# Designed miniproteins, single chains, continued (4): the designs that were tried, part 61

Each design is a single chain, and the fold is of that chain. pLDDT is the mean over its residues in the fold that is shown.

## One batch from the design tools (miniprotein)

Design m14095
Fold by ESMFold2-Fast:
Structure m14095 (fold): chain A 92 residues (1-92)
Amino acid sequence: TAEVLAALQPELAPLAEAAEEALAAGDREAAAAHLREVAERVAAALEAAGHPLAAEVVRHAAAAFVAELAGDREAAAKHEELAKRALAEYLA
């Protein structure tokens, strides 16, 4: 997985920076959009590399954070639980 993530680094770095800048500016909607894009690129690459459970962890972890930024605590807790379950299965 580290090799897959390293290959994406040049593409992900500007998106991560944009998300950080949006958070610093208080633009939660823009931060959420950038985070979704980073997560989807990472998840798609992991899935293509044969790691579908790792892709699930990334997607749910990102969805939990996006829900938290939107103030949706119920959705955030649900996605956090799904991410933890996918991670436990991946590590088994």
Scores: mean pLDDT 80

Design m14096
Fold by ESMFold2-Fast:
Structure m14096 (fold): chain A 83 residues (1-83)
Amino acid sequence: MTKEEMVKKLEEQEREYERRIEQLRREAEDFWDRLRREQAERGVPDEEVAERVRRHVEQVSAQIEQYRRLAEEAREKKKEVLG
């Protein structure tokens, strides 16, 4: 595999992880919008909404952090290939 091929593969992996992070952020926004709408329409208690938000934020934050680390590893490997 050439250096150019390795760099392209690493850049593709980095972009894929960044896209997954963006997707997770959009899904979190959609989740919060849906909960607010459900609370307004169905009278869901504030405590229940808060608990569901907290658990969802914890899960999404952990996944975003994982993908950020993978993207950083791809950047470091790219620097090693180029350096």
Scores: mean pLDDT 80

Design m14097
Fold by ESMFold2-Fast:
Structure m14097 (fold): chain A 95 residues (1-95)
Amino acid sequence: MDSMMQELRQLLQQLKNETDPSKMLDLFQRIVDLFLQASQVATPQQTLELIKLMEEAIDIVLSRKDQFSSGNRGQMGLLIGELNQHIQSLQQQLS
């Protein structure tokens, strides 16, 4: 689990420093995929940390949405929507 959390933090840092919209979208997809994998094996405490990292990732891509083409923006919106639904489900499980 620690290795997955470390990888997520590294990917998040790469996302923050990336300027190519296509590469940002690819990084965001990798972060989403790794988050979904990590959430399956996470303790409740680790799940709270994962949710915080994912909210940070969403904030980063939304802050740079003006850099995306209409097609890339649509794909990004779909990923954000899916991730938000998953976060909400995890929050309900923690309650």
Scores: mean pLDDT 80

Design m14098
Fold by ESMFold2-Fast:
Structure m14098 (fold): chain A 86 residues (1-86)
Amino acid sequence: MVEIVSVEVEEVAPGLIRVTVKVRTDDIGAVIEAELYVGGRLQKRVAKVAEEEETTLSLDMPTSPETVTIKIYVNGEFAAEATLEL
């Protein structure tokens, strides 16, 4: 089972935001991958191995007036998504 626990957005520098996603999984040792989409276009991808039940993934992007969508994959399979208003 995979769940997005939280999504936080923080401005880390003028015109640059950090999107932090906390993912809960019961599949310890699985590869958790986050894809960041802006206006439907893939901008960034980051992956971590789930060493414990909660895994935190961080992606930096320029500020944008467009819709931001985060997609979570576990071992290459789509598991969850969240949409952000920025």
Scores: mean pLDDT 81

Design m14099
Fold by ESMFold2-Fast:
Structure m14099 (fold): chain A 83 residues (1-83)
Amino acid sequence: EAAALFAQGLALYDQGKYDEAVALFEQAARLLERDDSPEALRELSRVYGYMSKAYEKKGDLEKAKEYDERALEALRRALERAR
């Protein structure tokens, strides 16, 4: 479910449809935020990373920075929980 939403969002991002991509990334992130396994946190980090890139493409630099920081935090938590 979350992986499918993320994949569809990536396809829209590649097409330059950043608003539509963000909507799908937000849906994927909401599903992943309910699971704090290392696998879900690592996937969440990737989703947040692409949300950051999409917001940057839209000119929303504040949101881009917020999601970049969230991506790094999710990855940190994934690495801590994997050991």
Scores: mean pLDDT 85

Design m14100
Fold by ESMFold2-Fast:
Structure m14100 (fold): chain A 91 residues (1-91)
Amino acid sequence: SLEETIEIIKEVIREELPPEIAEEVLELFRPEEEYLRELGKEGMPESALQRMALGYAHASIVTALLKAGVPAEEAVRIADKIVEKAEERIA
């Protein structure tokens, strides 16, 4: 379900990132969670919502890391790893 996908994403973010950065990622991700829930109510397929959730999580992680002074290539590498871990737990 979308809610299971969102909870797994949040769990992996909290596990993989320092608490201060994790909370900033979750704040950036919150409006995307709300948007995805509304799309789900409108009948968007679960597979599409899951893919979108992972994409929004990736963008939120990269944004928070860049703001924290992490170089772009490293920020993307970290986000890729976190999203891959979340995707593995969802399957």
Scores: mean pLDDT 89

Design m14101
Fold by ESMFold2-Fast:
Structure m14101 (fold): chain A 60 residues (1-60)
Amino acid sequence: SAGEELARRLARLALAFDPEASVEQLVTFIRAVFADELAGRVSDATLRRAVEELRRERAA
């Protein structure tokens, strides 16, 4: 839950910077910019899932 919550927060921030970015671009951006925040706290799988969920939410 804590890791998932952090992943969703970071994914939301990344999407706000580039709302048209793909899931892969957002994951890459978060890894590059927020590496220190992610260290040992969030798995790559959790991060990708959060990004995919947010991308689905924007697709109307």
Scores: mean pLDDT 76

Design m14102
Fold by ESMFold2-Fast:
Structure m14102 (fold): chain A 96 residues (1-96)
Amino acid sequence: GVSEAIKRVAEALEEEAERLEKMGASPEVVETLRETAEEIRRLAEKGDLDGAEKKVEETKKRVEELEKDKEVKDRALTSLENARRVIQVAKKETEA
């Protein structure tokens, strides 16, 4: 279901945040990814898929501003783009 797909994406973001922390990512980037994972799960449970997509887009901008390490930045942005795509698919399935 829609909530289950977004729950899996939130779990993937949390796991990526842990991996990036071990790679020396800034604490602010790690915390931002963890907060985003929790928030998109909460918004999906409420049926607010537009809010979930907006949160991911805001987080992508924040990561681009905070992270200077290219590998960490690329990994974080890739994970966030995967989250955005899953949310967009969920929105289309809900609208159909």
Scores: mean pLDDT 83

Design m14103
Fold by ESMFold2-Fast:
Structure m14103 (fold): chain A 73 residues (1-73)
Amino acid sequence: RAEELLRELGRAVAANDVEAADAALARLAALPDEERQAALERIGAVMERLREEVEKLDEKEAARLVGEALLEA
């Protein structure tokens, strides 16, 4: 499920776990086109919503904020 993989990605990103994040992204990329597009739109919507906040933060804090937001999605 796209929701399950988005939660896995969110946990990995929030933890700054590059290996787990790469694994989750690879699984998302392997989803059927419709599910992959829905997941990417959701990631894009989170990034757009947090754009101003992310710009103020360093890379680790930005990753934590984005990861936590993906977990709430």
Scores: mean pLDDT 76

Design m14104
Fold by ESMFold2-Fast:
Structure m14104 (fold): chain A 68 residues (1-68)
Amino acid sequence: MKEAKITVDVKADAPVPQEKIDGLKNVATKAARRLVEELGLENAETRTTVVTLADGKKVTITVTVSPA
């Protein structure tokens, strides 16, 4: 079977260590893949979430999932 294509973009409104950005991308990608497998997808979907970190910095996580 063809796999769904998952793209994750992480944007911060202030400097955030690259290690944290990479960690967030990894976690978001795994979560999105699990949701696709559980729910199935007929159409491409995009979801955006804004997260406020403990130090007050805001991170925007955009996940785009497309059927293969």
Scores: mean pLDDT 74

Design m14105
Fold by ESMFold2-Fast:
Structure m14105 (fold): chain A 64 residues (1-64)
Amino acid sequence: SDLEKEIERLEKEKENLRTTYDEAVAQAREMGMDPATLDAQRARVESRLQELDKKIEELKKKLN
């Protein structure tokens, strides 16, 4: 169904976001970036992931 396809796309977006963020954080730590800067980036990523999670859960409820 279209809902299943949309869920798959949102899950892929989450995975891409997590992977990119984790890699960026690891690289930033190697470079000695200030933890406060990383915390600000983490907050934005977390907010985006939570929005995606809410969308995915709402769509899954409609399927079942």
Scores: mean pLDDT 81

Design m14106
Fold by ESMFold2-Fast:
Structure m14106 (fold): chain A 65 residues (1-65)
Amino acid sequence: MEYVSLAVRLPEGWTAAQVTAALRARGLTGAYVGYLEGDEAAISVPAADLDRARATLEELGAVIL
């Protein structure tokens, strides 16, 4: 499966586990947090789910970098 990495800035207080759980709750079960440094994270998502993952992350209050 082809994956794309999204650079994002997470809302204050969000952890990698909380982001992963929120994405999975919205059916993005292939998505995961690759790394997290402060509030900046790399989220790996299946290429087929890229647009939906972007919309979901923005709905959660993340900023796509």
Scores: mean pLDDT 79

Design m14107
Fold by ESMFold2-Fast:
Structure m14107 (fold): chain A 83 residues (1-83)
Amino acid sequence: SLKAKLDELDEKYREEYEPLLKEAESMDEEKRRELEEEVGRELERRGDGIIADALDYNGEKTPVLVLNEEEKKLLEEKMEKYL
């Protein structure tokens, strides 16, 4: 459930942020950092810190989360609220 929801959310937001991430790959360190901060801020706004921490569209890998039952329920509930 959580993995499926994260994959779905990743796909949805990847379509929106993919052009920005590709642009970041060809940027210098300063511009890349600026773009990463902008994307991070937008993700935090949409899903609070919990969802933003679950997703790394500025990096090469989605963070591996170890969540308890309550945290999983909260994350899934927040994802449904914004999807």
Scores: mean pLDDT 53

Design m14108
Fold by ESMFold2-Fast:
Structure m14108 (fold): chain A 73 residues (1-73)
Amino acid sequence: SELFEELLKVPGVDEELAKKMVESVEKSGNLTQVLVYAISKELPKETVRALADLLVERGVISEAGAEAVVASY
């Protein structure tokens, strides 16, 4: 899966975590669930930042939206 391979490149994301994130996206149909999952699991700020950046790169959220999430985390 393209998403699984991209998630494995994110600092702090191992294979099990990437798998759970992919499952959350598949269940919801919403790629933003990778960020929601990371925040709900209290993952490191660096991981949340990298996931927010991934969502910006894929056109899912705005750069301003990503910065707001990371700044408040």
Scores: mean pLDDT 84

Design m14109
Fold by ESMFold2-Fast:
Structure m14109 (fold): chain A 94 residues (1-94)
Amino acid sequence: SAALEAAIALIEELLAEIERIRRETGDRAVSSLAGLVRRLLQEVRENPETTVAQVIAGLEAIRAYAEEHITDEAVRARVLALIDRTIAELRALA
């Protein structure tokens, strides 16, 4: 679907930004988070029946991981802002 294609593009943009933060900071929790975003992206690409609501639920779980495991407050705030923006853009597609 056009909505799912747009959702994939948004997750790809989110992954690129998280990978940038990972390279800049060397943060292990951000590295793990990038892995979770890559897994979500792969699952969505392999399953065309995936709904935008399911993608949002996946990102909310990833957000909860970031909030719990990123200990640096500035890095955590930056990552959470990116995830929140992506979720908001996905909600506009639903």
Scores: mean pLDDT 90

Design m14110
Fold by ESMFold2-Fast:
Order: structure tokens, then C-alpha cells, then sequence
Structure m14110 (fold): chain A 65 residues (1-65)
């Protein structure tokens, strides 16, 4: 979706990484469940310099596609 792509670009710009890298990291986290998902979300938030809530919101949007 256009909204998802816009959010990915914003996160990539803030983190200083490519959109493709952010997308891959999020897709890898989507494959995880339970404790593994929580750990991955926390690591992504730290690496990307965003909140855990922002990572969870983007993952939720990706799951809706």
C-alpha cells in the first residue's frame, strides 16, 4: 500500500539505511511468533532508532497485505 511504502521510506530516512533493508528486516520479523517476535521487534526499534510501537504498527500493516 502507499501508506506502508511512505512509512518504510520515513523509517529508512531516519535510520540512515535503505528502504529495501528496512523491508527485509521487517519481513524477517513477520516470520517469528511469541518471544522470538518480541525480541526481534525490540532489536529493530533499537537499530532503526524508532519506538517498539512504531515497529509493531508497521508489522500490523504488513500483515494486512
Amino acid sequence: SAELEALLREIAERAGVSVERVRRMLLDALKLTGTGRRIAVERLARELGVSVEEVERVLRLMEEE
Scores: mean pLDDT 82

Design m14111
Fold by ESMFold2-Fast:
Structure m14111 (fold): chain A 94 residues (1-94)
Amino acid sequence: SEELAALKERFAEVKAIIEDPSASFEEVAQAVDDFVVSTAPLVQSKNPELLDLILEALRELKRLVAERFPDDPRLPDLLRGLDRAIQAVQQAKQ
C-alpha cells in the first residue's frame, strides 16, 4: 500500500538521522517525535500490517537512540515517549 511505502521511507529517514554522527540530540529527538506523530493516524486505522511495522520501527528507534546517546540526561524522557507510543500500538492490536 502507499501508506506502507511512505511509512518505510519515513522510518529510513529517521534512522539515517540517528546514525549520523554529526546530528545533535535535539535533531534526533525532533526526528523521532515527528515520526511518532506521523504514525498516529495509521495506529487509529488499526490495519494489522501497518501496526506490526510501526511496532517494529518504534522498538528499533528506541534501541538506536539509546545506543547513540547513552549518557545524555534527556534520553530517559525520549525513551519514555517511545515506550508510550509502543504501548499505544500494542493496545491498538487488541
Scores: mean pLDDT 88

Design m14112
Fold by ESMFold2-Fast:
Structure m14112 (fold): chain A 56 residues (1-56)
Amino acid sequence: AAAPPGGNPAKGMSAEELGAIIRKIADAAGLDEARREEVIRQLATALGVPESLLRA
């Protein structure tokens, strides 16, 4: 859908963008699947978002 009218949509969109960036960095750093899963879990907990947002 369209961006919300007025205001700063922050955490939700930031989580998706951070997830994409972190996946790219993890791939470049050569992290295995288990390490990537752990990073996603830690970030989801820290950001208060569902892990599925960071995996998408």
Scores: mean pLDDT 66

Design m14113
Fold by ESMFold2-Fast:
Structure m14113 (fold): chain A 69 residues (1-69)
Amino acid sequence: SAALEAKLAALRQKLVDLGKQLQALKQKKQQALQDGDQKTVEALTAKIQQINDEIQAIVDDISDIISKK
């Protein structure tokens, strides 16, 4: 269906956007580690975990949509 294809396209776009955010956060975490900024490292580690959890949920949604076709 057109609605299902639109949903898959939106989910795939969100994965691309989250992947870019994840890379940026990992780079910031590396910088914070070099700077010895432990508070920023902890905050970035928490954000990275949240984005990884969101990516996994979207991957599971895409897999469910494809497998139930």
Scores: mean pLDDT 87

Design m14114
Fold by ESMFold2-Fast:
Structure m14114 (fold): chain A 81 residues (1-81)
Amino acid sequence: SEEAKKKIIEILEELKKKSTNPAAQERIDEGIKKIEEAKTLEELKKIAEETLVYLASLSPDSELPFIQEKAKEIVKILEES
């Protein structure tokens, strides 16, 4: 749904703003673009999950708790869609 996309993009933009790694910021931008292009809920879920996993792999351990918190918010949005 468009509402789910909008909410997930807002969360990814928050993650980008808090990120200290330019490579992580670039991967978030790529994820946002893919989410905008997603046509099904399954595509949206897969793109969000892949973006979060990649973000976590590029982020320092100190940023992981915030990423985990925002990942839970995204999961809730997807479950309510």
Scores: mean pLDDT 83

Design m14115
Fold by ESMFold2-Fast:
Structure m14115 (fold): chain A 97 residues (1-97)
Amino acid sequence: MAREEGLEGARHSSEAALAGSKRGDGTGFAAAGVAGSGGGATALVTARRAGPEAGREAGELAEEGGRRAAEEAPTPEGREGGELAARAARAGREGAE
């Protein structure tokens, strides 16, 4: 369901971060989360709570952060998390209308 990209992206970003933590330890989660998974989901929540204008700004920053994290991520999990975070941020920016 392409229409649910934002929700799916946020859900998968959170699951990817959690899966990383479960496979190793909480420290590994911190590195993977910084790579974008948790950041994108958090930015989406903040954007929706702050309102439309703040949502657009937060969404743009989160999208850039996710893309940058994906590009610089040394692990496949971090790269996928960053891509999902960027996708979720884009959907959040659109939804923050």
Scores: mean pLDDT 50

Design m14116
Fold by ESMFold2-Fast:
Structure m14116 (fold): chain A 94 residues (1-94)
Amino acid sequence: MSPVAEMRALLEELRAAGASPFEMADAAYKYVEELIEQGVPVEEIEDVAVLAYTLIAEHAEELLAEGRISEEEYREVMEYVVKKVKELGEKLKK
């Protein structure tokens, strides 16, 4: 399976199991970190990271729209995801 397809399957399974956006972000970060360590091309890693960000953001937005999380919790999730994306970007430079 391609890394993009594996990331999609991972996050869709976690979402279906009722995982929090934080748990999805941690799983996505670990998977992307493994791809970096394996020497997967940067362009493919970027595609995987963009997919993960999109799916986590959509899940958080849905939870907010349904009143299942507060606006404050939504902000904390999105700040956490941005922090993880920045950390991955720094790893790609080394």
Scores: mean pLDDT 83

Design m14117
Fold by ESMFold2-Fast:
Structure m14117 (fold): chain A 104 residues (1-104)
Amino acid sequence: KQEEAEKWLDKAIELFKEGNYQEALDYARKALELSDDPLVKLQALILIVEAMVKLGYPEDQVMALLPELARLALGLTEEDIPEIVKRLGPQYAGTVRYLLSFRG
């Protein structure tokens, strides 16, 4: 299941880069559901939020996901940032650091 979740996450990232936001959203949701790893779940949820924004979802529906993003970020460390940046891209470094700022 964990290996399948990571495969679905990688597929979601690929589809998002291709501009296929609907399929990226579907695969990212599947990765989120299958994974028990907070690092994989956080990356999947970031892609879900980004894909929803690209697809023109109402702001209130997108904002409803922010508490779960913050909760997942509490399980992470600064040492996880390079792995997330490697997978999602360097443009996400600031976003991930911002999410980690919720860690008490």
Scores: mean pLDDT 76

Design m14118
Fold by ESMFold2-Fast:
Structure m14118 (fold): chain A 55 residues (1-55)
Amino acid sequence: PVVSLDEFLASLADDREALETALAYYRELAQTSTNPAERAFYTRVAEAIAAFLAA
Protein backbone atom coordinates (compact mmCIF):
# COMPACT_ATOMS: atom_id res chain seq x y z
CA PRO A 1 0.00 0.00 0.00
CA VAL A 2 1.07 3.54 -0.84
CA VAL A 3 0.72 6.17 1.87
CA SER A 4 0.96 9.93 1.45
CA LEU A 5 3.22 12.10 3.60
CA ASP A 6 0.09 13.51 5.26
CA GLU A 7 -1.08 10.00 6.21
CA PHE A 8 2.37 9.20 7.60
CA LEU A 9 2.37 12.38 9.72
CA ALA A 10 -1.19 11.66 10.88
CA SER A 11 -0.05 8.23 12.14
CA LEU A 12 2.35 10.04 14.53
CA ALA A 13 -0.06 12.85 15.48
CA ASP A 14 -0.93 11.35 18.89
CA ASP A 15 2.69 11.52 20.05
CA ARG A 16 4.61 14.78 19.83
CA GLU A 17 7.73 13.02 21.18
CA ALA A 18 7.59 10.53 18.29
CA LEU A 19 7.35 13.41 15.80
CA GLU A 20 10.31 15.20 17.41
CA THR A 21 12.34 11.97 17.31
CA ALA A 22 11.43 11.47 13.64
CA LEU A 23 12.45 15.08 12.89
CA ALA A 24 15.89 14.56 14.47
CA TYR A 25 16.28 11.24 12.63
CA TYR A 26 15.47 12.67 9.18
CA ARG A 27 17.64 15.75 9.77
CA GLU A 28 20.57 13.42 10.50
CA LEU A 29 19.83 11.39 7.35
CA ALA A 30 19.71 14.62 5.31
CA GLN A 31 23.19 15.54 6.60
CA THR A 32 24.84 12.10 6.29
CA SER A 33 23.37 10.86 2.98
CA THR A 34 25.86 10.97 0.09
CA ASN A 35 23.17 10.90 -2.62
CA PRO A 36 21.86 14.45 -3.38
CA ALA A 37 18.37 13.19 -4.30
CA GLU A 38 18.11 11.26 -1.02
CA ARG A 39 19.35 14.29 0.93
CA ALA A 40 16.68 16.44 -0.76
CA PHE A 41 14.00 13.87 0.08
CA TYR A 42 15.03 13.62 3.75
CA THR A 43 15.22 17.41 3.99
CA ARG A 44 11.66 17.73 2.65
CA VAL A 45 10.40 15.11 5.13
CA ALA A 46 12.13 16.92 8.01
CA GLU A 47 10.65 20.28 6.90
CA ALA A 48 7.16 18.73 6.71
CA ILE A 49 7.50 17.29 10.24
CA ALA A 50 8.83 20.63 11.56
CA ALA A 51 5.90 22.50 9.96
CA PHE A 52 3.44 20.00 11.46
CA LEU A 53 5.01 20.47 14.93
CA ALA A 54 4.89 24.28 14.54
CA ALA A 55 1.15 24.24 13.78
Scores: mean pLDDT 75

Design m14119
Fold by ESMFold2-Fast:
Structure m14119 (fold): chain A 134 residues (1-134)
Amino acid sequence: MGPLYHPVDEDELRRAADALIQAADAVLTDPSDANKAALVAAAEAFYEALTGRPFVPVITSQAKEIFEKLLEMAKEMLENPDIDKLARTLLVLFAEKGLNSVLEYAIHKAKTASLEEMPAVAMVLKAIVRALGL
């Protein structure tokens, strides 16, 4: 199989990635219901820009397991964030083939997570963007 994403509008993908990073940084500063909703919307838009498809996730046990492992690492590093370390860990665990599935699970978790968990969820979403080279 070819690259993780198909050819898409590069400018649209970059704008969606930038919006997702900005929304994630807002959650890291203030984990409010408004910032959570903005992060979910930005992550769904990023998924659509990346895949060319509306967000309709199929949740796999593997994507859940890898996401939960990254989430625990993110929780441990909230005081000293290392997005590059999270991104490298993600790439080792999934190579190129699993990143869309992890993004799908991350969006699902962002919708269902408590505000207390949202900073760690935001860090994992930033790590996914970094792992995609964006």
Scores: mean pLDDT 79

Design m14120
Fold by ESMFold2-Fast:
Structure m14120 (fold): chain A 68 residues (1-68)
Amino acid sequence: SAAEQAAIARGGATIRGVAEAEAAKAEKLSLHLAAQVYRAGAEALRTIGDEAGAEELEARAKELEQRA
């Protein structure tokens, strides 16, 4: 439904924002910790049904792991 899709979009935006903010803090300690934050965000996105958003956060995690 449109309401369900809107709820997923709103929840996804919140999860991405939190993941980005926490990953930025974690990156000051280690790239590995920042990557784990993005992977946790991806799992949360999958739980609410945002598979595309989850894949985007996993790609960011992989990029950080390659830089580590």
Scores: mean pLDDT 84

Design m14121
Fold by ESMFold2-Fast:
Structure m14121 (fold): chain A 94 residues (1-94)
Amino acid sequence: HMLSDEEVLAAVAEIAFAVIITVARNRGEYKLADLIRELGKKVVDAIEAGDFETALANIEELKKQVEKADVSPELKAETLRILDTVAAGVERVR
């Protein structure tokens, strides 16, 4: 099977979110891990469906929720940077 650009981007985003979830859990940041799991899944599902408008909307909501979260500043900054990178990927593929 040949992968579409959307399938490759979705796979990369899923891996990035899985890594952040693991790091957050290992640091006791369970609220951040749960937030990335729930909203990150919606982002990945939307990218896989080619629904880039919904993907970008869910990335913006996730960024807003991460900014409000009481988590370590370093993990917050890295999470926001990953979200910006995924958003740039969506813009490039659409």
Scores: mean pLDDT 84

Design m14122
Fold by ESMFold2-Fast:
Structure m14122 (fold): chain A 79 residues (1-79)
Amino acid sequence: SKIEKLKKEVEENIKKIEQLLKELGLEDGLEGLEIFKKNFENYIKNHDELEALEEINEILKAIIDRLEEALKELKEKKL
């Protein structure tokens, strides 16, 4: 199912964000991520499931890109 594939991708992207936040030393961001997870669940309940999952997945990808860029900059500044 397309929905099942998107749900797995969302879960994988959330885990990647958790790892990046830990690598950046942004443990306070983990509480924010838990709030976002609750908001995502509420969003899905009030919208089309497929469209909501696609939108959430794009948001998570954007967060990952930003955190990866921040980690790269942090490593470059230590040199």
Scores: mean pLDDT 81

Design m14123
Fold by ESMFold2-Fast:
Structure m14123 (fold): chain A 81 residues (1-81)
Amino acid sequence: SHADVEAFRKEVQEVLFTKTVDEALEEIEKLVKKYKHLFSEEDLKKILELIKRGKESDPKEKADLLFEAVKVMSEAANKAL
């Protein structure tokens, strides 16, 4: 629903503005699992793989992988509208 997409968007934004990159990767993974019904199985797998790569990456690459995951999440959630 529109309300679920809006709630997800607000929680993601709060994480991105208030958490370190490492904390954001963990919190975003939890939010994706909480709002999994907004995503296709293909998009969900892609998002979770990007988060996993981010957690395992060097500090220089973590932020880029986090923001790529957020971009895929935003595009996927908008398709649910």
Scores: mean pLDDT 82

Design m14124
Fold by ESMFold2-Fast:
Parts: C-alpha cells; sequence; structure tokens
Structure m14124 (fold): chain A 60 residues (1-60)
C-alpha cells in the first residue's frame, strides 16, 4: 500500500524519523495488511543488516 512504499523510500533515503512515523501510522490502522507490511519492513531491515533499526520498528 502507499504507506509501505513511503516507508521503503524513507529507508532508501536514510530518513529513519519518517520511517518510524510511518510505522506508527501503520500500527494504528490495526489491519492484517498493515501488520504484514510492518513484518515485511522488519525482515527487509534485517536483510540489510540494520538490526538495531529493525528492533526499534518491532517495538512500535
Amino acid sequence: GPLLRQALDAIKAEDYDTLLTLVRQMRSLGTPESRRAIDALIEYLRNLGKYDLAEEVEKI
């Protein structure tokens, strides 16, 4: 969805404040689709070796 695309763009831009804001927005939606999008972001960050950032996203 649009929020996931924006979150991926934020990761590419190294704009982690925007990433965390978008994750909070996705979490507040509470839909199965938003949960899967957050899980996909966490896996993507782990695959990039950004383990601390992945943990921060998971804690939201």
Scores: mean pLDDT 88

Design m14125
Fold by ESMFold2-Fast:
Structure m14125 (fold): chain A 72 residues (1-72)
Amino acid sequence: SAAEFERELASLRALPVHAAAGLLHLGLQSSDPAKVARALRLIEALGPEVVRAILERYPLSPELRARLEGLL
């Protein structure tokens, strides 16, 4: 829901960039496509600092890496 998304976004914004990046990377590793899609929307909403932190620190599939690079 929109309310759940905004609550999660606010919680992630309260964290240091690298902590938010780590939690979102865990979401990207979910076997549930809906959770992966939610993680991608949260990453987009948090902005380029979180995108760069994930790209620099975590292994990603080529597809996910290309999607995140497209947000820069």
Scores: mean pLDDT 86

Design m14126
Fold by ESMFold2-Fast:
Structure m14126 (fold): chain A 100 residues (1-100)
Amino acid sequence: ELEKIREILKKIKEEKEAEPFREEPDLEKHPEYKKIGFPISLKDIEEMVERGEIRSVEELKNAINVMVEEVKLVYPKGSKEVELANKVLKIAEEEIEKVP
């Protein structure tokens, strides 16, 4: 299952819609993220997988959903960032559904 989780995450990270979420947000450019304390990026999720903190595709989906909800707390409804975050979650759900 760990190899499946790694493969799904790799595919998600390579999507163009994932670009704003690959690395930790620049707090100087996006000071609103300071309200969250520890904002999660796809890099953080990858590190959680490698540390064994994410052990299933369900836990991977939950981590991605947390990232998306944090984007929704920071950015206005209808913003490009919220649209991209929702697309990333949809891609993650589609990739997870392909795993038997």
Scores: mean pLDDT 76

Design m14127
Fold by ESMFold2-Fast:
Structure m14127 (fold): chain A 79 residues (1-79)
Amino acid sequence: SAASKEEAEERGEAIGAALAELEKLGITDAAKEGLLNYLRSLSKEEALHILRTAGRKLKELGNERGYALVEEALREVEA
């Protein structure tokens, strides 16, 4: 539904912003593990939607490390 899509987009934006802050602190491995653990509680379709939104947010913020982390997570969820 439109409401579910809006909720997933809101979560993706928040995750993207949080990852940008964690990457500034050099907490890359823990951030990736935490993200993947969260995504395992969701459907594959929802996880992919959230990751695409988070990736877009990180790209807008110019955070290359965070974007790379999201690309890695996308590959793991797709596999």
Scores: mean pLDDT 79

Design m14128
Fold by ESMFold2-Fast:
Structure m14128 (fold): chain A 81 residues (1-81)
Amino acid sequence: SKEEYIKKVEELHEETLREAERIMSENPSVSEEEKQRELERIERAKEGAIKAIEEAKTDSEMELYLNLYEHEMREFLEELR
C-alpha cells in the first residue's frame, strides 16, 4: 500500500538525518549555516519522495520511487563523508 511505502521513506529519512548529523558533528570545519543547508536538502528529498509515491498509480512505480530515494540518500551520505 502507499502507506507502507511512505512509512519506509519516513524511516529512511530518520536514519539519514541521524547519520548526517553524526557525520557533520565529527567535522569541525562545517559551519552551522552549512549544516542547516544539508538538513534542508534531506527534508526536501523526503517531501519529494512522499509526493511521488502519493501520485504513483502502480506498486512498480511506488517501488521505483522508494529505490530512487534510497539511492539518493545513500549517495548524499557518501558525499557528506
Scores: mean pLDDT 86

Design m14129
Fold by ESMFold2-Fast:
Structure m14129 (fold): chain A 113 residues (1-113)
Amino acid sequence: SSKTREEALKIAEETLKELEKIKKEAKEKFPGNELLEKFLNDVILGVEKLKEAIEETEDPKTLLDVVEKIEKAFKDLYEEVAPKLSEEAQEIAKKALEIVLKAIEEIKKLLEE
């Protein structure tokens, strides 16, 4: 339904705002940490792609499959990057992942029968 799409888009938009706050926090706490900055930029880009999928995909079941693939991509990205970060920088990366995974869970619940 259009209402379900509007709610999913709102979740994606709110998630982008929270990720921008985390990116700012990361720049202040870890200036010059290029790996952390790249991770956060890749996560933000992933949520922008999720938003595009929500806007462009008409069938809810097809959209659910796309959302699940994006969820896996975020988890895979974190598993690749996190071991290369300091313990303190990994906490910021994990916070970004948790925000995205929570948003994805909420979107999946909207799309499930």
Scores: mean pLDDT 88

